# Designs tried in a protein design run: designed miniproteins, single chains, continued (3). Part 89

Each design is a single chain, and the fold is of that chain. pLDDT is the mean over its residues in the fold that is shown.

## One batch from the design tools (miniprotein)

Design m11297
Fold by ESMFold2-Fast:
Structure m11297 (fold): chain A 65 residues (1-65)
Amino acid sequence: ARKSLEAAIESLEKGDVTAALSGLDEALKLARGETRELIEEAIEKLKQGDVEGALELLKKALEKL
């Protein structure tokens, strides 16, 4: 989970939303509880085009791992 989440954050910081979404889907399969909820909310932010909001949520999710 941590490695997939770190890879997703790096992809977003580089502007690669497609790679980030792929990494987040992998992280969701391993995530539980609050970490899973933060990742799901970040995916919704990305669907809305809010990359900065998604990054903030993903960094919080990483701190919970």
Scores: mean pLDDT 79

Design m11298
Fold by ESMFold2-Fast:
Structure m11298 (fold): chain A 81 residues (1-81)
Amino acid sequence: DPLQKQIEQLKQKVLEYGAKYYELLESPELDVDGIMEALKKAIEALKELYKLLGDKESYEKLEKIEKEYTEPLREGLEKLK
């Protein structure tokens, strides 16, 4: 089933970019741009997954969280340099 394969690929992307986000966050040298890019890609994959599943409520909640928290997170990380 092509749809099921696409769902599994998106799940793997979420896990892969989520793992990269935590790997970079735990690094002694704080790569803020790398952290934010990994987070962005994880969120994009998760949004695509929710769209594919027809989960409009989870999609809208994630989009709101992304808009509300990404800039404050970047600012907080930059201050930790």
Scores: mean pLDDT 85

Design m11299
Fold by ESMFold2-Fast:
Structure m11299 (fold): chain A 97 residues (1-97)
Amino acid sequence: ENKFQEGLKYEERGKLEEAKEKLLEAIVENPFYYPAWEKLAEVLRKLGDLELAKLAEEMLSGSAEKRAEALREFLKSFGLEKKAEEAEKLLKEKFGI
C-alpha cells in the first residue's frame, strides 16, 4: 500500500509522528491490512503511546467481533468516531457480528 510504504520510510528516517500519520491513513483505507496495525503498534511504542499500542496489537488477534470493538476504540482515540461507527456498522452488516 502506498500509505503503508510512506509510513515505513518515515520510520526508517526516525520521523515517528509522520510515520504514525501515514500508517493511520493506511488503516482508515483498509482496517484489515494487518501489516499496518503491526507497524503502527511498533511506532506507538517508540513514541511512548503504550495504551494505543496495546489497542493496535489487539487488532492482530481475537475474533472478528473483538477486532471490530478494538477498531472502534482505537479510531475514537484519534477523534475519528464517525469513521469508527461506519466501520463497525459495515462489519456487523457484512459478517453478522
Scores: mean pLDDT 74

Design m11300
Fold by ESMFold2-Fast:
Structure m11300 (fold): chain A 57 residues (1-57)
Amino acid sequence: SEAEEIAELAKRDPEKAAERLEEIGSKVTPEARQIIEEALAMLPPEVRKEVLELIAK
């Protein structure tokens, strides 16, 4: 799934994962929101924190 691909990317390259999540989020669709939520839920807490900090900057 796309969410799983993003979660895997976040473990290897949090910056690229944050960029991809921002791109998806810019579409403002229910499907995009679901993908973002699923991807973030798959992340270990430490990786999730790093990705969220990159998005928030």
Scores: mean pLDDT 78

Design m11301
Fold by ESMFold2-Fast:
Structure m11301 (fold): chain A 100 residues (1-100)
Amino acid sequence: SKEEVKRLTIVMFRWIAIQTEILLLLKKKVEKEKTEEMKKILEEIEKIIKEINKALINQDLEELKKKVKELVELLKKVDEEFAEEVEKELKEIIEELEKL
């Protein structure tokens, strides 16, 4: 329905904001620490973000929940407080999608 498409659009804009914040934080951490470990975490998170994008477009809630959990676990290695904020926001997005 048109209403479902509008709700999905709002969810996608919220996710774009979250992924942008994640990538900017990681870029800042990589520039500060300049370690191979931080570069690998950035690459893994970029891969998971692509998988989340695919799950959202396909409305694959099971895959989305799985990839969100993997993303949060990686973010906890970088910044635990930020990971908790992202987890809360993504939980709200998943709850909104479950209503569709």
Scores: mean pLDDT 84

Design m11302
Fold by ESMFold2-Fast:
Structure m11302 (fold): chain A 58 residues (1-58)
Amino acid sequence: MEAIRKKMEERAKKLLEKAKEAGKEEEAKAFLEKELPPALELIDSGTYEGVEVAEETP
């Protein structure tokens, strides 16, 4: 549960770093602000077990 939350936060940070390099930081931030809260809500409920999208590997 916490591990999934951490992974999502880490993915968000990586996305922001890549977007910053491309000059798209604000767009990435807006996207994450829209998507992250619902995803975190699912994780917080303990129901985010079956991931519909593939997990990122290390």
Scores: mean pLDDT 63

Design m11303
Fold by ESMFold2-Fast:
Structure m11303 (fold): chain A 55 residues (1-55)
Amino acid sequence: DATLVEAVKHANQAIEALENGDEEKAREHVTRAAELVGATPEQTELLYQSLKDVA
C-alpha cells in the first residue's frame, strides 16, 4: 500500500530529525505518518514519545 510506504518514510524522517536535535521537524513527520494510518491524537503522542526514547 502506497499510503503505508509514505507513512514509514515519514516515521524514518522523524527519527533522523530527532538524531539532529530538531524536535519540531520530528513532531511534524510523526503527525503526517499518524494521519496517513488514521491514528488518534493519543496514539500519535505515544508514537512520538516512543521514537524519542529510542533515538
Scores: mean pLDDT 81

Design m11304
Fold by ESMFold2-Fast:
Structure m11304 (fold): chain A 66 residues (1-66)
Amino acid sequence: MTEVVAEGLSPEGAKAVAEVAEKSGGTAEIDFGSPAKVVARGLNAVGATAAALMAIGDGGTAKVTN
């Protein structure tokens, strides 16, 4: 049960992080503020790593909690 909080995202980056979380069997809550934020929960290790890397690749930050 891994959580990822991703911040500083573009709207497209937020959607990509949420999609990765869903494919990992988790859930994602998107805040389309400026900048966008995603809270993803219930991720496996692979999904958490992918979500964090997508957030960083979008120029944002990611906090991973196991």
Scores: mean pLDDT 82

Design m11305
Fold by ESMFold2-Fast:
Structure m11305 (fold): chain A 55 residues (1-55)
Amino acid sequence: SREQVVLEAALAVYKAAKDFLESLLPSLSPEKQAQAKKEIAAMDAQIAELEKRLA
């Protein structure tokens, strides 16, 4: 369905964005690492919600 395609695309985008941000963590200042970790946690919440909707 259209909804499934959109949800799968959103999931792929969040996973890619999370992976990219995680790859940057060792290169960031402590303050930027703290902010990045908050963003990663928010992405994890969205990924979990999308996976639940696709199950």
Scores: mean pLDDT 87

Design m11306
Fold by ESMFold2-Fast:
Structure m11306 (fold): chain A 92 residues (1-92)
Amino acid sequence: SKKVEEAAKLLIEEAEKRGVKATVKVEGDTVTITLEGADVGQQLGAVGGATQAWLMGAEAEVTVKGDTTTVTLRGADEEAAAEGLRTMAGGL
C-alpha cells in the first residue's frame, strides 16, 4: 500500500533524526516494525502507535528486548497500519 509505504518512510526518517534505526516489513495484512536504539520514551511512542492501530481494528503485539522494540500489527487495513506508523513517528 502506497499510504503505508509513505507512513513507513516518515517513521524511518524521524527515527534517523534521533539515532534510532527503524525497519518496516509489510506482508499482506501484517506489518512488522523494528526500532533499534530506542530509549524508554521512544519505546512508549511505539506502544502508542500499536495502541492506535489496535483501536482501529488491528491485532497488535509489542516486544521489547534491551534497546530493540518490535511491533507486529496483524489484520491491519491500510488506514490502521498508516495511522499506527504515524503515531509511532510522532512519539519518537
Scores: mean pLDDT 86

Design m11307
Fold by ESMFold2-Fast:
Structure m11307 (fold): chain A 64 residues (1-64)
Amino acid sequence: MMNEAQMELLRRYADATIKHLGKMGASDSELEELRARTERAIQSRSTDKGNELLNELSEKLKAV
């Protein structure tokens, strides 16, 4: 289960990454899905879901 510091870091990283992807031309629907997944990971406090999201965001950043 994620602690408060881990949830804050995930939120900040996701916000920055989603904002960058939006500037690089990602669709509004894709950005909304990523925001929803971020909130779900934080609400569930799941380390596994958080790590999966971080890996996916990192791969998307490498693609742009």
Scores: mean pLDDT 79

Design m11308
Fold by ESMFold2-Fast:
Structure m11308 (fold): chain A 62 residues (1-62)
Amino acid sequence: KEELIKAVEEIVSIKDKEIREVLAEKLKEYMISKGVPEEVAEKVKEAVLAGDLEKAKKLIEE
């Protein structure tokens, strides 16, 4: 949980949109592999790509 929060903070801090998109996709795959529902993992990816750190953290914490 804390590891996921750190990952989203790092990805959101990346200014290169292409790199951020690749890392957000890998984060989504990682979350699904750990038992997070695909819908939730997709919403976290979308929030990270939008730079909405608070929304991404809330989705992970709930």
Scores: mean pLDDT 77

Design m11309
Fold by ESMFold2-Fast:
Structure m11309 (fold): chain A 71 residues (1-71)
Amino acid sequence: GAAAAQAARDAALGERGSKIVKAYNFAYDMLKKGEMTDEEIIEYLEKEFGLSREEAEAVVNAAKQQIEDDK
C-alpha cells in the first residue's frame, strides 16, 4: 500500500540525511583541527560514509564556509 511505500522512502531519506549530518560534523572537526587535507576528508567521506564525490565535496565546502564565517 501507499503507507508502506512512504515509510520506505522516509527511512531511506532519514538514513541518507543522518549520514550527511555525520559527514558534515566529521569534515568540520577535521578541518578545524587541521589534521587532514580537503582531499583526504573527501576520500574518507566517500569510503567510510558512502557519499558520492559531489556529495563529499559539497559537505567539505559547507564545513569550510562555516569555519570562515566563524573567523
Scores: mean pLDDT 76

Design m11310
Fold by ESMFold2-Fast:
Structure m11310 (fold): chain A 60 residues (1-60)
Amino acid sequence: MGKIVEAIEDYTATKSDELSLKKGDIVEILEVVDEYHVLVKNLKTGKEGLVPKSVLKEIK
């Protein structure tokens, strides 16, 4: 099971490989892509995509 974290702010995808998030969305980190971006799965929608690490906070 990947690391479970919460979105601390809204994020709007600006590129085709990115995922939009709402503040309070719970996501699973699937892969750490680089020092600024992670591949996540939104646990409410089941959609996957890249998001900036800065919009996420660890919830455990």
Scores: mean pLDDT 80

Design m11311
Fold by ESMFold2-Fast:
Structure m11311 (fold): chain A 70 residues (1-70)
Amino acid sequence: SKLVENETLILQGVLEIPEEQREKLKEVVEELLKKVPPGTPLSEEQLREFLKKIDLEDKFEEYKEYIGLK
């Protein structure tokens, strides 16, 4: 489903980030997934906060398009 797709796309983005930041991202992703019930798509605000925590806020528009948020 779309939620599973969003998880996969976020994980792919994490894999392209330097190893040092990946462990911090894993914690942030796990927290985001805990806050989003199964069947609920990731919101634009949640994506923005996620990227802000890893200093990739400038990539927000690319990630929004990448996971199909509008």
Scores: mean pLDDT 57

Design m11312
Fold by ESMFold2-Fast:
Structure m11312 (fold): chain A 74 residues (1-74)
Amino acid sequence: SELAEKIRKYLEEKAGPILQKLSADEANQVARGIALAINAIEKGLPEDEINKGIDLVEKVSPEVAKAVREALKL
């Protein structure tokens, strides 16, 4: 997904060190949260559905969640 690639590049630039320290389970939760947010955007769902995906990321790291929100505004 083009949107997923843009988010990943932005996260590497803004939160790279944090991402490198995540456990496998934490990294999987971040990936799942991002996938849910992207799916909601691509389907034109309300912002509440996008926020459900971002909430999964925030439970792992507020800093990573902030970077995801910033990437979505690009």
Scores: mean pLDDT 84

Design m11313
Fold by ESMFold2-Fast:
Structure m11313 (fold): chain A 66 residues (1-66)
Amino acid sequence: HIEEGNRALEAGDYETAIEHFQKAVEEDPSNAEAWLNLARAYHLAGDTASAHKAGRKAQEAREEKE
């Protein structure tokens, strides 16, 4: 899912990237990288509220899994 999401971001397909990163965080909610990528995809899509929420989740996951 993360690789598919990154390919979608490279192509400028932010909606597809969001879908792949959402699947990644659903499979492993403790994966800070997946949350960070989801936040980036939301930000690029112009959804700043969802980007902030995902960014907060990434920070929480990173603090627990250092």
Scores: mean pLDDT 78

Design m11314
Fold by ESMFold2-Fast:
Structure m11314 (fold): chain A 58 residues (1-58)
Amino acid sequence: KAEELLEEGEKKKDALLYAKAGELYFEEGNYEKALEAYRKADEISGDKRYVEWFERRI
């Protein structure tokens, strides 16, 4: 589940796990949680790629 990926990303500080969580939330139609996960992914990776990608898909 997306929540499990969020927890893993938080523990490991892994941008890819946050990005995967965001993708699952997006597929579920939970855009608020998807955006939060992508913001965390960008914060960890040091860029804005995931949030920009999400905004282009809406």
Scores: mean pLDDT 77

Design m11315
Fold by ESMFold2-Fast:
Structure m11315 (fold): chain A 83 residues (1-83)
Amino acid sequence: SVPMSEEQEKVIKGTAAALRAIGEVLQGYLEAKRTGDLSKIDEGLERAKKIIEEALKKGYLTEEQAEKFKKELEKMVEALKKE
């Protein structure tokens, strides 16, 4: 067996961070539905953005990838806020 390359490990960790970020937005949405408070979605987005920023700081994402993911998270939040 060939050991995992540093590059492969970073890609996996970056992907895991993106999935955790999506999970935070969805958790905020569930809290918003439970409480009737749409600000819970914004709280989820802020937690999601912090996950992406940490992944960028650790070199698991490029600046371009991090910015693109943050914009996609913002679009997801806008879609979830529609009645």
Scores: mean pLDDT 87

Design m11316
Fold by ESMFold2-Fast:
Structure m11316 (fold): chain A 65 residues (1-65)
Amino acid sequence: MSEEERKELEELAEKAEREATRYYLQGDYDKAIEVLRETLKKVEEKDPEMAERLQRGIKQLEALK
């Protein structure tokens, strides 16, 4: 994977994390988890480390329910 492609995936993950945080603040835990899972599907084949980060976020949100 190129350095530029990795930066694009990083931006995508950060955007998803911010969107999930907005849902979390509204009490929509299920939507927050869904946003992270959709992004995980896009990055898991290209960046396993970023996928692990998103999986940890999902696990943390599930623990808060």
Scores: mean pLDDT 80

Design m11318
Fold by ESMFold2-Fast:
Structure m11318 (fold): chain A 60 residues (1-60)
Amino acid sequence: MVSDKVIEKAVELVRAGKSTQEAVEEAKRLIDELAPDLPETEKNFILSEAETVIEREKLR
C-alpha cells in the first residue's frame, strides 16, 4: 500500500538522522510519485500518520 511505503521511508530517514520536516517532505514527494491521483484529504491523512510514527521514533 502507498501508506506503508511512505511510512517506511519516513522512518528510514529519521533513523538516518534526518529531521521530522525532511522526512515529511520526502514522504510527500513519494506520495506524489506513487499516487498522484489520490485526493488531497487522503494524502494529508497519510502524511499525518507518517508524522505520528516519526514522533514516536524520535522519542527513542
Scores: mean pLDDT 78

Design m11319
Fold by ESMFold2-Fast:
Structure m11319 (fold): chain A 79 residues (1-79)
Amino acid sequence: SLDIEVDIALVTMQVALLRKAVEKYGNPELQKLVDEAEKLIDKAIEYLKQGNFEEARKYVEEARKLVTEASKKLDEILK
């Protein structure tokens, strides 16, 4: 249970940093990826509160994929 809570905290921090990049650069594709990742994190937290660790993990993994895509998009903006 602690492992999933740590993973949610880490992905939440990553998304918060990407949100600052959205505010700085105003890129709509980056904003869409960050908005979608935030929604997936909210769902992960909801399932965690219900004790559904399997579903919480799936949403964390989906959020991590979007964080990876957002990071690639940010790299493109900064080039």
Scores: mean pLDDT 88

Design m11320
Fold by ESMFold2-Fast:
Structure m11320 (fold): chain A 56 residues (1-56)
Amino acid sequence: GDEKLKEIIEASEKEDYEFLLKELDERYKTADAETQKTLEKGKENIKKKIEEKKKK
């Protein structure tokens, strides 16, 4: 629900990208095609940030 959206926003502000990626994956499973496209873009951006942090 809305609490999950708050957790996602807070995780984004705290740069908890692994949590954000997990939440986007879960939402993708039940999302409409248009929402899935938005989630895929979000996942790509988060994956890039995770890779950058892990390589440092």
Scores: mean pLDDT 73

Design m11321
Fold by ESMFold2-Fast:
Structure m11321 (fold): chain A 90 residues (1-90)
Amino acid sequence: KKKEGEEYLKKGEEAFKAGDYEEAIKYYELAIKYYQEAGDLKGLGEALIKLGDAYAKQGKLDLAITYYLTAEDLGINTEEATKKIEELEK
């Protein structure tokens, strides 16, 4: 389950780098599912930040902020999440 989360996270990152944000979102959502099943809070937080980044690239800033806040609430990557929220709320 954790390995599956890592695999989908990587696929999401590849799609994101290619500018395919819709495909990146799909893979990041799958990564979140598998990290939740594995109880991997660190992987979950990372996937939530990346999902927020993909929504931000699509101009869906409210959704991006929602996912950054979710990662912050988990206590993982809180400084990164906070900075991204502040940048979008400017």
Scores: mean pLDDT 80

Design m11322
Fold by ESMFold2-Fast:
Structure m11322 (fold): chain A 99 residues (1-99)
Amino acid sequence: SSTSIRFRDPESGEETEISIELDEEQRIIRFSVSNMPERYEYVLIRLIDQNGRQHSLRLRGGESGDLPVELGTEYEIRIIIRDRENGKRYESEPLSLRL
């Protein structure tokens, strides 16, 4: 399955779009930064399992990356965006994903 997340910066009003694709056969979740304004330096993606174990992935605009997942596991996804102009980090609402 696939979905996308639009993260709107409350201070700038600019939006970043991150695509999420689950590949059940490969047991990976792929993240792609499909649209990110130049003012943002990176996105940090945190994938947290039911036991609090964390995996992280740092992506720049236009980049993609894969994290391994286990089926039958519930994950929390948190996305943090770094603004290079004001030095702030903005965090998304946590997303729940059941595989």
Scores: mean pLDDT 81

Design m11323
Fold by ESMFold2-Fast:
Structure m11323 (fold): chain A 67 residues (1-67)
Amino acid sequence: SSIEESRKAGEEMRKTGKLIVVEPNEAARYAAEKLRAIGDLLDKAYALAKERGIPFSEALAEVLPKE
């Protein structure tokens, strides 16, 4: 049963500790947010690079906050 499986997994985590999954993790959430922001900036940088005919690195600097 799904309930029995969930119960067993919970007990295993208690016995073994850091065996499976963990607590909410601020570092993981922060990293995910950062990666999303970087993705958006990359997309904008590629578009700018095409429009202005500049290297992607310069387009990234243009798109970044405070450039």
Scores: mean pLDDT 66

Design m11324
Fold by ESMFold2-Fast:
Structure m11324 (fold): chain A 58 residues (1-58)
Amino acid sequence: REAALRAAREEAARLARERGVSRELVDKLMQEFAERTGLPLEEARRAAEEGALEAVLA
């Protein structure tokens, strides 16, 4: 579970850096992470948001 959240956050950061940070990207990644990992939507959303924030701060 924690490894899945870390991987999701890293993936979100990479995609946000490559494509730019947008609400649509965060929403899409939230849905994908929830579907792929079985995480609750709230946790998937947080991972996507944290990854996108890391991309902005880099």
Scores: mean pLDDT 73

Design m11325
Fold by ESMFold2-Fast:
Structure m11325 (fold): chain A 56 residues (1-56)
Amino acid sequence: MSLLERIAARDLGLTPEQVALARKLVDEGATPEEIAKALGISVEQARGLINALRAA
């Protein structure tokens, strides 16, 4: 797990496992809406997470 995944988990109140799952979904071409639904978070939180993961 990268430092950015740990930072994203902390800042968004997510577990490292949720961040790792979100990264896999982003790699598979999932939308922010799909990630938000999968993790039970808001679309805005999902967009923030995607931006953090893409910056890595």
Scores: mean pLDDT 74

Design m11326
Fold by ESMFold2-Fast:
Structure m11326 (fold): chain A 84 residues (1-84)
Amino acid sequence: RLEELRKVAERILKLGDKDGDGYVTPEEVKEALRALGVPDEIADRIARIVGGLSPDGKATLEELVAALRMLDPETQEILLSLVE
């Protein structure tokens, strides 16, 4: 589970980190998740959690993993099934 969520976080970072600085904004997280086929409701929820963990507006890979771990198990399973 944790390893799988980490892979999802890596995919989000790769797609959202357009500047190559190792950080993503909540807006970039939402865009990346939508590009991966995640429903808007789940993408918005994750972006909101990321925003709460990153008050400077920049999320690291570790903060992305933490945000995904804060989701309920059912939502985590849906996310894992949608991300390649």
Scores: mean pLDDT 77

Design m11327
Fold by ESMFold2-Fast:
Structure m11327 (fold): chain A 61 residues (1-61)
Amino acid sequence: MSVEERAEALLAEGRRLAAEGRLEEAQKLYMTAFALLSHAGRDDLAAAVLAEAARLFREAR
């Protein structure tokens, strides 16, 4: 599985967990996907992951 495919799988799992209200677990998967995409040089996809995570988790400073 490529890095991009692995990141997509993590995001799919994270979205399911977020829909179930398991936000802490979902956030971990989003952060892992972000790290994989950043390491692969996919800055566009990494930025999209962070934007989606910010909307879902609305993290306080």
Scores: mean pLDDT 79

Design m11328
Fold by ESMFold2-Fast:
Structure m11328 (fold): chain A 65 residues (1-65)
Amino acid sequence: SASDYSAAAIRIIGLEIEGKVELVKISGNTIEVRLLDKSPELKEEAKEIEELLKKGGVTAVFKEV
């Protein structure tokens, strides 16, 4: 839903402000995000965001560094 998408977008913006992720590209219904930390906590957060985006009809691609 649009609400799920908005919630995911807010979470990504928060993580980017904290320096934990970098938004790489938005292309069609696909969003690419780089994880700047290898912590299990960030990986779990990315998984939750991916699920929210999928419910909103958007595919998230998280790249690890």
Scores: mean pLDDT 80

Design m11329
Fold by ESMFold2-Fast:
Structure m11329 (fold): chain A 85 residues (1-85)
Amino acid sequence: SLSPEELELEAEIALLRMRISVLKKEAEKLEDEKKKEEVLKLLEEAEEHLREAERAIREGDLERAREHIRKAEEYIEKAEKLLEE
């Protein structure tokens, strides 16, 4: 069974994945192919960090998991800002 801290981190990852899914749908509506490519690349990098966060949780490295979650959030924020431009 996961610790309460591990469960909190997994819940955070799930919420970030949901945000990525929404942003991918918004990106697909873009007429600007360059902007669409940039947004999708940022979201792909966010997804990679979330996979590394899940790996870190399984390995018991919660500090590394938090760092990867933080990086995923940074990429998601960059994608959101680009979509608002």
Scores: mean pLDDT 89

Design m11330
Fold by ESMFold2-Fast:
Order: structure tokens, then sequence, then C-alpha cells
Structure m11330 (fold): chain A 64 residues (1-64)
């Protein structure tokens, strides 16, 4: 389903926080990448906006 504007903003903020936490070595990068892969697959199957899926893919690539 499409996310509301508030939900999209919250998810974007959460994604930015995740990236920052990974960069500060607070989270295992391998585990974070696995979580992001599963999240991307779930959101694709749920029919979330492609722009949002691309943001997550970009985040994953930045962590790699």
Amino acid sequence: RPLSEEEKKGLEEAEERLLETIKTSEIDKEKALEILDELIELLEKAGVDEEHIELLRKLKKAIE
C-alpha cells in the first residue's frame, strides 16, 4: 500500500539514523545490510512507492 506523507517522512528519518549509526560503528554492517535487504523486499511486495524503494537501495549502496 502507499505510505502516508507522515509515514514516509518517519521512515526517511529512520533510514538516515540507521546510516549514521552504522557509520559510527554502533551496528554490525553485515547485519544492517541483511535487515535492509529484507526491508526492501517486504516494501516492494507491499507496493510501496518506487521512490521510497530507491532511497533504501541508495542507503544500502552507501553502507557497502
Scores: mean pLDDT 69

Design m11331
Fold by ESMFold2-Fast:
Structure m11331 (fold): chain A 78 residues (1-78)
Amino acid sequence: KTLEGIAIALEQVAERIEKEDTSPEAKKAVEYLRQAIEALRAGDLDRAIELLNKAVEFAPDKYKPEIELLRRAVERLK
């Protein structure tokens, strides 16, 4: 339930970034977010956190706080 809620929230962030920003950095952030969602649904929380840290690195500044909040939510699932 909580895990799927985080996954849906991450999908919505990835979709918004993809629509608003076509830069190579934003494309990398979306790619890392989608990989993090796959790791999260597979139950690999450590891998999801690593990928979310990469997503934050490349994400537009506007979205960095939201991704960091969702990363902390994943850490709370451990």
Scores: mean pLDDT 85

Design m11333
Fold by ESMFold2-Fast:
Order: sequence, then C-alpha cells, then structure tokens
Structure m11333 (fold): chain A 88 residues (1-88)
Amino acid sequence: ALAAAKAAWEAAIETGAERLYEAEKEVWNFTTEEDKIAAREYAIDLANGIESGRLFPVTEEGKKIEEEIRAAGAAARAAIAAALAAAA
C-alpha cells in the first residue's frame, strides 16, 4: 500500500509537470531542458501545497493543471499518511 501510494505521488508530479510545460511552453517560449526541470520543481511545490510568488502559470489551461496538481498531491499525501498508519 505505501509503495503504491508513493508511486502515485511521483506519477502525479511527473504527469503534472509535463502537462504544465506543454500548456505554458508557447507563452513562455520554453525551449530548454532547464525549462522542463523548472516545471517539475514547480509541480513538486504545488503537490506539497506550497504557495509560489511567481507569475506562473498564466494560461487558462495551465491554471487548471495547477489546481489538478494541488488536488492530486493532497490526495497522494493523504494516501501515504493512511498507508503509514495502517502499517502500524
């Protein structure tokens, strides 16, 4: 259970980061590997419920993905906590 919950957490971050990058890339002219890394770091912060002072994302699609990452992150964190409690 715990391993599955952690895998779900990691998958949510990776999928969220990729979707966020694709939604925003044309507006921000994302062209480098560093841009993808920055999107992944931002997705990790969102999943952890951390507020950012950045003006990102700016697109409607990106803002929707941001909300989805926050929700998926909260659910995964709850699942990890429940699995840890069940493991005694």
Scores: mean pLDDT 77

Design m11334
Fold by ESMFold2-Fast:
Structure m11334 (fold): chain A 118 residues (1-118)
Amino acid sequence: MTDEEIRARVKEAEERLAKNPDDPEAYIELGRAYLQLGDLEKAVEYFKKALELGDPRGYILLGAAYLMLGRYDEAVEAFEKALELDPNNSAAYQLLGLAYEKMGDKEKAEEALSRIPA
């Protein structure tokens, strides 16, 4: 998507929230849009708001935003919470492994990848 297309999606999600401020899907959409725009701190804020409204997708998305920010300990915590809710989430194991690799913990990175379901 172009930056113009992403900003149009932001406006659409903001209009949805103006009508219903308790829409966790709109916060997920805003978080993803700001992640694509490189505004990682806004992405974190919106994913946290989606979690407050009960959307568990916020955990894996929050972890991804923290990973991009270089906040690896917080990324690990978010991915482990995502895996507590969905232990079959192969993407969360892959991202957890990447976070440990970025931290220099090769053993924990290999352990996380070994946990991916067949």
Scores: mean pLDDT 85

